# Ledger of designs, part 11: designed miniproteins, single chains, continued (5)

Each design is a single chain, and the fold is of that chain. pLDDT is the mean over its residues in the fold that is shown.

## One batch from the design tools (miniprotein)

Design m16353
Fold by ESMFold2-Fast:
Structure m16353 (fold): chain A 97 residues (1-97)
Amino acid sequence: GAEIQKLIDQLKNTTDPEEAVKLLNQLAKLAKDMTDEQKEQAIDAVEGVVEKFPKNKEVLEAARKLLMAILKTTENKQLILRAIGEILRIIGLEFDN
């Protein structure tokens, strides 16, 4: 719904890692209610927030939780591949820190 889109848009625009963690956790709880379009936009927003905060452990953990929630709630092969790829990228960042 409109709430999910607003949270995605807020996540795309945030410059505060504490706000990013809150938004990621809220979106993870709503992942089951997302359309495929909203799931794609949520993955885009995760990619952006991870690029902004690549060393913030709380952001990386919350981002992985959202991607896992998307992965568990979709049969869309392109979304599955994107979510897996981003999870692996985040794990790589956590190894380098």
Scores: mean pLDDT 89

Design m16354
Fold by ESMFold2-Fast:
Structure m16354 (fold): chain A 129 residues (1-129)
Amino acid sequence: SMEALRHILLARRYILEGNYEQAREHLRLALENAKTVDELVLIAWEAIQLGDAELLYEVAEKLEELGDEELAEAARRVAELLEEHPGQETPAFREASAVIARRAQEAVDKLRDQFDQLRQEQAQLARLQ
């Protein structure tokens, strides 16, 4: 949904600003509004940047419900590795993260027009404030 994508875009902006608390809040709101595998994989990718294992487990559950077992397994595996080896980029972490990264890039490419619309909306609102 556009609401899920809006929260993903806001979370990414907060990550770039170093505001990880607000980034996590917006990713949780994105998860509540997510309806597609493409939206869920984008949330998973940002959750990896935050090291948020709990959010990755929740994303994995929803991916499994939508029938994408490969992404669900990759998200669960990254979450497990974040808990077992905090701050370590093991070969298993790189392999599982690469699956999510590839699918996230494909999702960004598919959703380019929607993200462009949201960025234009945010720029217009900033001019009015």
Scores: mean pLDDT 87

Design m16355
Fold by ESMFold2-Fast:
Structure m16355 (fold): chain A 98 residues (1-98)
Amino acid sequence: SEVLERLLEAAERFRKEGRLEAAMQFLVYAAYLSPGEEALRLLEEVLEEARKLGYEEVAADAEALRAWLREHGEFPEEWVEEAREAALHGLATYESSL
């Protein structure tokens, strides 16, 4: 829960700074670490924002993750663990720059 809160706070700060791609990446990390319903909500937010801004690769990734969750109900444990490690590394890098 603490990691999830830190990711959402970092994403909001990136948005305020105009770093929209970084904000969307941190929301994708948050989706991996969230329960299914909340993960779907976060991915829908990323997908809508990415499409509006023309970040086609981010949009395609978010759509693929939504499709996976709709079919399987949850992410594979290996994907969640890889996302957690990437998220913690990203947060450490971000927080050390503050």
Scores: mean pLDDT 84

Design m16356
Fold by ESMFold2-Fast:
Structure m16356 (fold): chain A 83 residues (1-83)
Amino acid sequence: MGPEEILKKFKEIEELIEKAFKVPKEKQQPLLDKAKQLVDELEQKVKDLESQGADIPEEIYKKINELKEKVKKAEEELKKKES
């Protein structure tokens, strides 16, 4: 996965999180599940590249951690509405 694809995934994840709060409750969880899956896949890909000796910019790791925290907070917000 090239740097361009990583940046596109960051944008996709952020848009999914934002959209989750703008849709009916029935559609919120699937959007957050998708965002979480994409973050996990991206983190794994970045770790695999680093293990192969690739120089991964620190900014990429910071952004992944930021997105993980945003997903976690979004899940906690939506969980408060579950019976």
Scores: mean pLDDT 76

Design m16357
Fold by ESMFold2-Fast:
Formats: C-alpha cells, sequence, structure tokens
Structure m16357 (fold): chain A 89 residues (1-89)
C-alpha cells in the first residue's frame, strides 16, 4: 500500500515538471535562450524529485529492482538535461 501523502508528492512533482517543460517550449519558440536554460534547470530539479519518489514507491512495494531502474533512469535523464544546458550556455 502506497501512502497517500507520497502519491500527492508525486503528483506535485509531476505538475512542476510539466510546468517547467511548458516554459522551455515557449522560451525556445520565442528565442529566449536565458529563459530556456532556466526552464531546463527547473526540469532537472523536478525530474530528480519524480524519479526519487518513484524509486521510494517501488522500494516500499518490495521491488528493489524497479527502485534501482528508477534511480538509473533519473541519473541518465539528469545528465542529458545537463548536456542540453551546457549546449545552450
Amino acid sequence: MIPEELLREMMDAGARLVAAATKYVIAKKLGDKKEAVEALREMKRATREVYELEAEIARLQGDEAAAQRYRESGERTEKELEEEIKKLE
């Protein structure tokens, strides 16, 4: 059983990620490089939170393999976003 509070944290983190991704798309269309970089940084922070919460949920369900997969996916996605930030700077 997943705690309701943990599910709410997951939904909140997901909403922040969507908001940051929306800012990024708009900034790119407007040619606002600085705003696009800030949006990518927000996406990186929200991505880490989402994957950490997914790993915690998997661990609470006794699925250590799934928890490890979420940690690895989070690290990979964070590195990809960090590379995009460097390319724009």
Scores: mean pLDDT 85

Design m16358
Fold by ESMFold2-Fast:
Structure m16358 (fold): chain A 92 residues (1-92)
Amino acid sequence: MDELVQETGEISFTDADISRQMSEAFREALEALRRGESPETIVERLVKKYGLDEKSKEYLRLGVDYLVQGKRALAASYFMVALKLQKEKKKE
């Protein structure tokens, strides 16, 4: 955690909150895939749960796609981008 946080104070605060939401969304996506749900269904559920707009939805869709391919680190990165983009809009 320190290595991601130490160089940017304000980014650290935002990163901690987004990381929490990302972990939750990532876990839900993994469990849904395990249940045999389609990537489209997973994206729609997460969009509804987190109130994501079209731009955030596109990043989330990419994240779920990478998750299906077993590229978990890349999937987590796209989930984080989707949630960060949503949070930036909510700040205003």
Scores: mean pLDDT 71

Design m16359
Fold by ESMFold2-Fast:
Structure m16359 (fold): chain A 92 residues (1-92)
Amino acid sequence: MNKKLFDELIKKLEEVADLTGSEEIREVLEMVRQAEKDGFNLDLLEEAYERLVKMLEQAKAEGRSDVTKKLEEAIKLLEDFILQALIDRGMK
């Protein structure tokens, strides 16, 4: 698994959690960690992605620019992590 992308994703999710105090972000963080421990659990990563997208839309609706920026960065890192892992596994 790409440890650099994983570490950057975890750090970005921790930054969102610290900024928002959101328990839902903590749950997403643990889902991503569990997916890595499982070797690569795509279903958990897709669930984490859907939750982050919903949180991003909510943050945009609330006008929270700091939260939206960090969520967009976290979503991009998660997309890159999933894509790289799928390529590495020969699924592309």
Scores: mean pLDDT 81

Design m16360
Fold by ESMFold2-Fast:
Structure m16360 (fold): chain A 80 residues (1-80)
Amino acid sequence: MSKLEKIEKLAEEFKKSTDKEKQIELVEEIKKLALEMVKDPEIQKNIEELTKEIIKAIEEGDMELANELVEILVEALKKL
């Protein structure tokens, strides 16, 4: 399984999860895999900033925003 395929699978698990701790764990794993795929420091910084915003949305209970930001991250990684 490619890192991108694993990220897509983790994103699907995120959409099905109702537990904040599991949601944060899934986002951290997506971040780890994304940073392993990307060598450009500017894109790495964007991934880190976006994942920080996703975690903030989860912590604040804004799951609509959290799901939207995860989708943006996955779609951006597919275009690399």
Scores: mean pLDDT 85

Design m16361
Fold by ESMFold2-Fast:
Structure m16361 (fold): chain A 93 residues (1-93)
Amino acid sequence: SPAEQAAQRFVEDAPQVAALILDPSTPEETKRQIAEQVVSSARQLMQLVSQLSEELRRQVAEALRLIADALEKAGFTEQAEELRKIAEQLLKA
């Protein structure tokens, strides 16, 4: 389904997204845009949670935590906390 494809893409892209956030050569404005886009994508995936398998929900939650750790280290603490809350909600669904 489109929801499963979106979730799989999010999981696949997560390590590269985290790397871009942690990279000191990435412009601050780009990091901010990535942070906002990731939170938006996470919220969209949460709205589609009933269409995701339990295994895929666990993989998305792990991806969200990976990106949240990177965001926290880069100073985007509020966005990191939001992603961790969404990860907990996905695991409880």
Scores: mean pLDDT 89

Design m16362
Fold by ESMFold2-Fast:
Structure m16362 (fold): chain A 92 residues (1-92)
Amino acid sequence: HMAEVKKEVEEAAEEFLRLANELLSSLLRRGEEEEARRLAEELQPLVEEAAEKMHTDPEEALKLLKELVERLREEIERYRERYGEEPRPAAR
């Protein structure tokens, strides 16, 4: 069961990084530097807590990573509504 939790943590972390890259890269390409900075600053405390918990409490780390993914999905939905397009990752 612990191996399964670690796999879910890895998958959630990869999903978080993918979504964060897509959203932040898209905001920066639009010149929305202030919005990108705001989002990064709001997510930073949860990212730091999740990183700390990955080795001490993987179940709590998974919970925090899932919360981070949900927050990014909500922000992506707002991006879609505002700009009428999907966020895209940085090229290469």
Scores: mean pLDDT 82

Design m16363
Fold by ESMFold2-Fast:
Structure m16363 (fold): chain A 86 residues (1-86)
Amino acid sequence: GDQDIILKAIGLSLTAIGLLLETTNPLEQEAASLLQNAALALMKGDVEKAKELLSAAKEILEKVPNPNPALLALLEALETLIEELE
C-alpha cells in the first residue's frame, strides 16, 4: 500500500543520509544523492521517476569494489523496492 511505500522511501532516505555521513567514496555519495531524489519522487507519487533514480543508484553502488555487508543489504533492499514498484 501507499503507506508501506512511504515507509520504504523514508528508510532509504535515512540510509542515504547515513552513507553520506560515513563515506568518502564518490560512488556511494552519488548513489546517496540519487536515493534521496528517489525518496522525494515516491512521496510525490512519481513512481516512474523513482524507479529510474533507484535503478541508477543501484547500478552505481554495484560498481563499488569489495562492498561491505551494509552496502550488500542496501543493494538487496533497492532490488526489492524496485520490484515492488512494478
Scores: mean pLDDT 76

Design m16364
Fold by ESMFold2-Fast:
Structure m16364 (fold): chain A 61 residues (1-61)
Amino acid sequence: MTLEEAEKAVAELEKKLASESPEDAARLIGTLIGLARREIEDPEVLEAVVARLEALRQRLS
């Protein structure tokens, strides 16, 4: 996964999660962080993606 692909995926996910409850959104984001850690081999891309997902979780919680 490239950084550009990850940015698009996170933006689409943010829109999709806006209609979820904060608790459900937080659980889904946790699952996605786990998937990112397994699938993203580039440490810089991984850090950027995890940081955006954590920021999204803070915003929704």
Scores: mean pLDDT 75

Design m16365
Fold by ESMFold2-Fast:
Structure m16365 (fold): chain A 69 residues (1-69)
Amino acid sequence: SRAERLAQVALNAGSIDGKLDEGRKIAEEALSRPVTPEELLELLRQAGFSDKAIEKAKIALEIWERDQA
């Protein structure tokens, strides 16, 4: 599902930046309520994730949306 994909992207960002707790918190948010890809990227930015982690998250979500179209 989209929610599971958003959660996985957040967990992956946590692994990239060594911010596992912050990534898990955002993943739980994505599983608990409707979160858009744009909102997920904003949550990652607000949590202080690196430009590298955010760019990888953006690419993963763009690929997912293309494959669902």
Scores: mean pLDDT 84

Design m16366
Fold by ESMFold2-Fast:
Structure m16366 (fold): chain A 88 residues (1-88)
Amino acid sequence: SEIEEMIKKIAEEAAKTLTPEELRLLKEVVEEGDEEVQEELARILGVDVEELRRVVETVRELADNPEAQKVRELTLEAIEKALELKEK
């Protein structure tokens, strides 16, 4: 599947680029990330915390939309696969 191959490629690049700690923070932000976790991730990535927060809130607000829900699930799958690659 094109989607499966894309997720695998993203996971491999994330595993090479990000530390396990950064990947865990990213997963926490996407799943349930509180403001402190979002601020820490933004600081590590060197991005604006408000910009990161808006992206996370948009994904959460659209959770009931099937397309947005699918994007969230694929994002979590990519992060999980990246963590597995780092821990092996």
Scores: mean pLDDT 68

Design m16367
Fold by ESMFold2-Fast:
Structure m16367 (fold): chain A 113 residues (1-113)
Amino acid sequence: DVAEFQALVDRLRATDPEKVIEEVKKLIETSKDPEKALLFIGRTAAAFLHLGRAEEAVKLLDLMKEFVKNRKDVKKSYVFAALSMVEFYARALQDEEALKKIDEIRKIVKEKF
């Protein structure tokens, strides 16, 4: 919710974005819960957009894209839930690169499911 998102934003503001990206890469490799992993990636990308870290947000969307392509245990609903917040910020900021990556992920979901 709003309080949890604000806590994430505050943590990320104090954290090296490359360390966050490495944390997400490790989560992708080790996670047995695809829904939780996707929600974490989506929320982190949204928080990066909120902080003006658009390049890092796009990197996280690329990681989400590969996760969705490579995992057999992913469901369409998990991906769309993860994208909802990041899409809101991408549209509000008119971030064309983030919107393009979101559309690429949506296309993969339609082809896979």
Scores: mean pLDDT 85

Design m16368
Fold by ESMFold2-Fast:
Structure m16368 (fold): chain A 92 residues (1-92)
Amino acid sequence: MSEETREQLKEDLKKTVEKLKEMIKNGSPESLLQGILDSIAAAGKQAIQLKDEELVRAIAEALLEMGKILEENGYLELAERAFKAAEELLAA
C-alpha cells in the first residue's frame, strides 16, 4: 500500500471515531452504530490480507477506542464486538 493511501486511511479512522461519538450524542439508531463498527472490522481484515501490519495496528487501536466509547454509552454488546474484533486483528 502506498504511504499516501495509508496516511489517508489513518486520518479516515480518526474521523470515523469522532463520527461515532457524534452519532451516539445525536441518538442515532444502534443499527447505524453497528454498521460503522462492521465497516472498520472489514477494513482490518483487508489490511491483514495486504500484510500491512502498521494499518492492522491502526485499525485495531481505532476498534479499541470505539469499544470504550460504546461501553461508556451503554452499548455493551457492540463494545464487546469491537474489543473482540481488535483482539482478532492483533492475534493475526
Scores: mean pLDDT 82

Design m16369
Fold by ESMFold2-Fast:
Formats: sequence, structure tokens, C-alpha cells
Structure m16369 (fold): chain A 81 residues (1-81)
Amino acid sequence: SEIDKLLEEMRELLEELERKYKEGKLSLAEAQAITQRIAAILTELQQLYDAGKASEEQLQEALEIYARAMQILEDLRLKEE
């Protein structure tokens, strides 16, 4: 389904973010760009949820992915003065 594709894209973006972060290869600019893309997909899923086309569980997973991406972004921000 379209919703499953959006969730899979969010999972792949988070995996890339976490992998690069762990390898010490993630710039603040790249983390911002990836997190912004995750936020855009979350907005689409929120609209689908509001239209009755996505489940609460699907929206909750998307929110958890976004929260994790934001955690990584904030950690990078604190390390770059």
C-alpha cells in the first residue's frame, strides 16, 4: 500500500541516518536534510490518518521514527559549537 511505502521510506532514511551517525560520517547539514525528509513523510502520513486511511499504529511508528531522527540531530547540534 502507499502507507506501507511511506513507512518503508522513513525506515530506510532512519537506517541511513543511524549508520552514518555511528560511523562518525554524518554532518549536521546532512542530518538536517534527512530529518526534514522524514518530517515531510510524517506530514503525509498525518494527512492520511486524518482522512481515515492510516491506522493509529502506523502514525505512532512514524512519530517514533521522527523522534529518533530528532534525537540524533539534537545530539549533533550539541557536539558542533
Scores: mean pLDDT 87

Design m16370
Fold by ESMFold2-Fast:
Structure m16370 (fold): chain A 76 residues (1-76)
Amino acid sequence: MSPKEFSEALRAAAKKILPKLSPEKAEKLEEAVENLIKLVEEGKLTPEEALFLFRDALKKLGVSEEDIDAIIEEAS
């Protein structure tokens, strides 16, 4: 997957989960997503590493494993 394709997929995945989060958690997720996209575009993270960190961020925000798995499947 190209860095650009990954960035688009990650943003799309995040948008699906945002309505399920409080406004405060939604802001935290958007910030984390933009940071991960920047690192992938700069070549500092692989898409696989960024996806792992995205999953970890969702867990820390209290997203269920079932919702995480569904979102990750659409991002991969």
Scores: mean pLDDT 78

Design m16371
Fold by ESMFold2-Fast:
Structure m16371 (fold): chain A 87 residues (1-87)
Amino acid sequence: GMKEIEEAKKYVEKVLEEARKLLEIAKNTDDITVKIGAALSIIGMIIDLERKKREAEKKGNPEVAKIYDKGIEELEKILKEIMELLK
């Protein structure tokens, strides 16, 4: 239903906002342990959205699953940027 779609969009938006803050922290620090901590947090967010995507698919809600999938794609891009800072 529309409510589930709106809730999924708001959830992904909040997760991506937090992920972008972690990326900025990682960019503005010389501490490799802080950069690693940011990367691990993004990985945890990806795992959470993958779980929510699978739950939506099992419930027969492909529109909600697509919202989580787009969130995962954006988190993977952020993770890649943080991982490049570790090289």
Scores: mean pLDDT 90

Design m16372
Fold by ESMFold2-Fast:
Structure m16372 (fold): chain A 85 residues (1-85)
Amino acid sequence: SPSSVEETIELFKELGEILGIPELTEILLELSELRKSGSLTDAQQEEAAKRLLEMLEKALGVEEVSEEEMAELLEEAFKKLKEKL
């Protein structure tokens, strides 16, 4: 089974596609490449997590996505994640 980190990466990839945040996809691709090469460190994972949280905060605060729209987008992302199981 894929690691919890890999499952989290897939979830954020789906969220990035649904929310239309291309920078999120770029970070996920970078992490995926580092993971495949075995070069991904705990520090890099933490830094990436901070960047992802910052982008999500920016999307929620700056792009004025409604709570209802966000709930629907999250539900769609979870649905897509479940399809990959």
Scores: mean pLDDT 60

Design m16373
Fold by ESMFold2-Fast:
Structure m16373 (fold): chain A 79 residues (1-79)
Amino acid sequence: MRGLEELAKLYTIDSEKGVKASEEMARIRYAVMKTALENKRGTAEEVKEDVKLAKDMLESGAISEEEYKELVKLAEENL
């Protein structure tokens, strides 16, 4: 039991920087997608793919529900 906890701690420590980097990457991706939608750039299919990616980011906790709703609203204005 304690050996599994030590392995979990090592995994968590090693992945903390990776999780932080992934979260920051998701923040950057969200900002890029939002900026593209605000500037009415991209095809309808690209907008749909951005919404799908944003939903994946919401489900992983990388963005808030409010941020997801804002992106969906911008996407609907561009469809």
Scores: mean pLDDT 70

Design m16374
Fold by ESMFold2-Fast:
Structure m16374 (fold): chain A 63 residues (1-63)
Amino acid sequence: EELFKALDADGDGYVTIGELRAAFGDTLSDEEIRRLFQEADKDGSGRITYEEFKELLEKLEKE
C-alpha cells in the first residue's frame, strides 16, 4: 500500500508502466514488467488500480 502511494505520483489511484519500471527496473527486464502490467491491467485502460498492483506484486514474490 505504501509503495502504491509512492508510485501514484498523480494521486488519481492508478499506477503507470513507467512508474513500475522505475520501481522494479533493477529486478525485472522491461519486457517482464510490460507482460506483468498487461496481465494486471484487466480492463485495458493502460493504468492499474491498487488491487491490480497488489496482484502484480504477488506474482513477483512467487519467484
Scores: mean pLDDT 68

Design m16375
Fold by ESMFold2-Fast:
Structure m16375 (fold): chain A 82 residues (1-82)
Amino acid sequence: AAEALREAIERVLVEAGMAPEDARLIAEAVATSYEDLSAGKPSTVPAEVIERSEAALLALHARDPEAAAAAVGRIQELVAAA
C-alpha cells in the first residue's frame, strides 16, 4: 500500500512539472507519514525533509499555480483512498 501510494504521488508531481528528485522526496515523505500514522506512531519524517518538500511545492506554485493546485488535490484523494 505505502509503495503504491509513493509511486502514484511521484507520478502526479512529475506530471505537474516538479523535478524527479523533489517529487520522490515528497512522495517518500507522504508514504512514510501514512505508514507511521496507520501503525499508530508519530511521523518519523525529519523536519529538514518537510522544509525541503514545502520549498519544492512553493516553487511549483510560483511556476504554475493551476498545476500545483491540481497536484495537491490529487495527492489528497490518493491519501484518502489509501
Scores: mean pLDDT 82

Design m16376
Fold by ESMFold2-Fast:
Order: C-alpha cells, then sequence, then structure tokens
Structure m16376 (fold): chain A 90 residues (1-90)
C-alpha cells in the first residue's frame, strides 16, 4: 500500500490534524470524554456509518484496549483510520 498525499482534500487534511490531536491526548492520558468528542468529529468528517458512531460509543465504555480492539474486530471495520480513531477514543 502506497500512501500518497497528492490530491488530498481540505477535509482529509483536517482529519489528519484532528487525528494528531487525538493521538497527543491519548499519549498524555487526557480526558476520555474529550478524546471521544474528537474521535466522533473525525468519524463525522469521514462520513462514517451510524453503526460506526455506535461502535465508538461502545468502545469508549470498554475498560481495556483489548476489549476495544475486539469490539472493532467483531464489527468488521475495514478502514484502518476508523479502527485507530475508535481505539484512541478510550
Amino acid sequence: PVVLRDGETPKDREIHRLLQRLLELAENRGPREERLRIALEILRLMEADESVFELAERAHRAETEEERVELIREAGVKDPTVRLVIALSG
């Protein structure tokens, strides 16, 4: 898989900026509610299905990263960015 940034839209750039903020908050153990808010904003920009938002809320309530990853796996999420965003929401 080749990651090409050529042809990237303003929306794609905003998604990347928000994802960086989410990663920073997760690394610094920032408030979980703020991480969820940013995650939901990213998913909205990505035009994710309603089921993905429901999954993000459920994953946020998971106590461990392992439980969160398993929820994402069971839901069959194919987009690696969506999976990462949901994983970082807790």
Scores: mean pLDDT 76

Design m16377
Fold by ESMFold2-Fast:
Structure m16377 (fold): chain A 63 residues (1-63)
Amino acid sequence: PKELTVAELKKLSKEELIELLENFDEARLSQLEMWAYVRLGLSLEDIKNMDPEELAELILKNL
């Protein structure tokens, strides 16, 4: 799978981002988790315990 870029995330609506988070395979989810860890300073544990709506809002707020 292609690496998830900030430019691609910016093109998504909140609803589209939530749908992607709910339907991510483990490889893509891990990639997004590492992105959020590096960019947002969140722990991987915190990211995994967030619901998709909360994570989507946090990503959009920090783009």
Scores: mean pLDDT 67

Design m16378
Fold by ESMFold2-Fast:
Structure m16378 (fold): chain A 81 residues (1-81)
Amino acid sequence: SEIEELVEEARELYLRRASPEELRELLAKIEAHIDKLPPEMKEAVLKGLAAIREALAAGDVEAAWTYLGILVEELEKWLKE
């Protein structure tokens, strides 16, 4: 599944504390697939993407990694259902 591959990519970027540029590229990839997500996942993803973007815009990469980690955990739980 493309969604499962994106979640795994997001987890890898979170674990290695990826650069702001890599995070922005990931956000663009997730947005390209947003319409393919189940409704319950779509709302949490949109909220998570907004939080990560706000942190990146503020130059707070630590907060961006934290929000990405939370989003990945939520998505992994839903993919197991």
Scores: mean pLDDT 82

Design m16379
Fold by ESMFold2-Fast:
Structure m16379 (fold): chain A 90 residues (1-90)
Amino acid sequence: DPKEEVLVKFYEAALNNDRETLDELAPEIKEILKQPVTLTTENAKKVFVALAGYGSSFKAAENWQKFFGVDLSEEEFKKLQEAIDYVLKD
């Protein structure tokens, strides 16, 4: 799924604090949130956990980790939340 490739790029940019790439991906991420996505890649699933848990505590996101069958560290979750905040705020 080409949409999953965008989510993987978002994961890498979020973990590396790559603001330039996050700016480039922002329109595509906003569109992906409106559409069904087939999730097969671990890093794409991790992005979806952070999106489902957006504005929630890490503990709430643990249920989404179980649902998608992936494990995130608190640092991964924090970096993904910061990237989502950057893209979706304002």
Scores: mean pLDDT 78

Design m16380
Fold by ESMFold2-Fast:
Structure m16380 (fold): chain A 99 residues (1-99)
Amino acid sequence: DVEEEVRLMERLAEALENNEPLDEEQQKLLEELEEWKKELERAREAILEDEEVSKQISETTDSEERTKIMVEFLEKKGMKKEAEVVRRLLELQRVEAAR
């Protein structure tokens, strides 16, 4: 449930802001977010190496269309794990924007 993930992220952010000790669930989420950051960096590097895809993304103003271009490119390149992280982040952003 994406809404539960957003709430957990908000709780994690609050705990970090207040310098509170993280529980096991919060620690796990932090580790998962750090792994996603690494996968996003790999995705960025792959996109930047391809001039055509990089140009298409920079010329696209719609965030959903940009994400579709990124995901299709990454999947075509065999980067399925990176593509999945990009999809999941878009879904989380949609839920946050709807609140």
Scores: mean pLDDT 75

Design m16381
Fold by ESMFold2-Fast:
Structure m16381 (fold): chain A 71 residues (1-71)
Amino acid sequence: MKEEIEKLRKQKLDELAPMIKEALKNSTPEQRKELGEKVKEAVEKLSDPNLTPEEIEKIYQELKEFIEKVK
């Protein structure tokens, strides 16, 4: 429940952190700006304590797909 949601959110953020860092390092200035905005939006959404596990997974997958597209 709340404790499980917090653990899942932290796990997904920990998984995304190295991918975001690598993508930012290898991106053009324009791609870095767009990636930064997408990361900010995803982190803000993941900060919602009322998210379901399915919503957390969807946010994670959407950001992951965007990171993969920028490469």
Scores: mean pLDDT 76

Design m16382
Fold by ESMFold2-Fast:
Structure m16382 (fold): chain A 101 residues (1-101)
Amino acid sequence: ELEELYAKLFKIQQLINETLGEMAKKATPEQQAQLSRLQGELLIQFAYVKSIGKTKGVEIAKKEALASIDRINKQLMALASSMGLTDLAEKTIAKVKEILE
């Protein structure tokens, strides 16, 4: 159901934003800019998935959600690695997978 997908996206968005907030506490100005860009991308990608759910249906929206989450997780891990925060990113990605199941 579309509402279940939207509820999962909301939980994932909150979780990733919490992680980005923790990373921001240790970030240099350059890393802070990268965190802000990733946060913006998260908002845009999830708005796109919600739009696809309403226009093309839940199955296409699920496929787009998985692709968007994979891209965001890769960027999160790369940024976290540059900051020495890989454990935090790995825990976040694991929780994202739990929400999607």
Scores: mean pLDDT 87

Design m16383
Fold by ESMFold2-Fast:
Structure m16383 (fold): chain A 87 residues (1-87)
Amino acid sequence: SKLDEFLEEVKKVLEEKGVLEDPEARELFEQMFKAAREGVENGMPFSLVASLLRHEILKFMEEKGVPKEVQEEIDKELKEIERKYSE
């Protein structure tokens, strides 16, 4: 589905930036992705679900002390993916 393709691209960005090397981050993000799927299945707009997921990912990275430069790059890439799937 469109959502599953979106989530796969999001996961790839996080993996390439080393965020998913932490097993706790991997588990938390799988839970976030499940919540995103359930939100869309229950009629929540894709744009809202994608925006909420991006904000939760950024908050997690900030709390884990991920460098600001890496956070900004991930935020930019996630916004581009969100835009791609919103069209």
Scores: mean pLDDT 81

Design m16384
Fold by ESMFold2-Fast:
Structure m16384 (fold): chain A 97 residues (1-97)
Amino acid sequence: SVREQAERIANEAADRIAELLTTEVGLPRSEANAIAGRVKRALLEAAENPERAEEFVAEALAYLDALGAAGTPAGAEAFRRAGEIAREAAERIQALL
């Protein structure tokens, strides 16, 4: 189903983001999972509410940008890449509709 495919895409994106933040930024797994979980939630909210999808995705991207801006220069690149992963996942989910 579309819902099952959207959940799979969102889970894959969250796993990639969590791994990136733990390996490149050195965040504790719990913190990386919390950040990735917020992005996953936004992607699933976008899938369930297509008319407001851009709002949910924009909020998740702004959240990642803010975390990158508050961290080290090395961390900023990792959060930028996390944003790209989130955008790609959002586009894949939108293509299912």
Scores: mean pLDDT 85

Design m16385
Fold by ESMFold2-Fast:
Structure m16385 (fold): chain A 101 residues (1-101)
Amino acid sequence: SSKLEKLLEEFEKAVEEKDLEKALKVLEELQEIFKDDPLATSGLESLKKALEALMKGDKLSAEIEIGVARIQVGVMKLIGGDKEAIEVLERLIEILEKQLK
């Protein structure tokens, strides 16, 4: 979806610019798109917590919350969940993990 690709690009730019407000807004838009998917919404909530931890310099809490999101993605793959939601969550995880290095 071109809308999802645009949201992912906006998220990556906001994270690189350390614009927490903009990055959170993108995650909230993704939560609205995937609101009927409880595993996707749970994963997005963990990534919101990871983002807030990263912006505060709390790398350990960020790594824990990213780990929780990875578990949600793993469960989605096992049960044959929404492929587009899985791809979005994996891309968000990659963007946030890049900030830990």
Scores: mean pLDDT 88

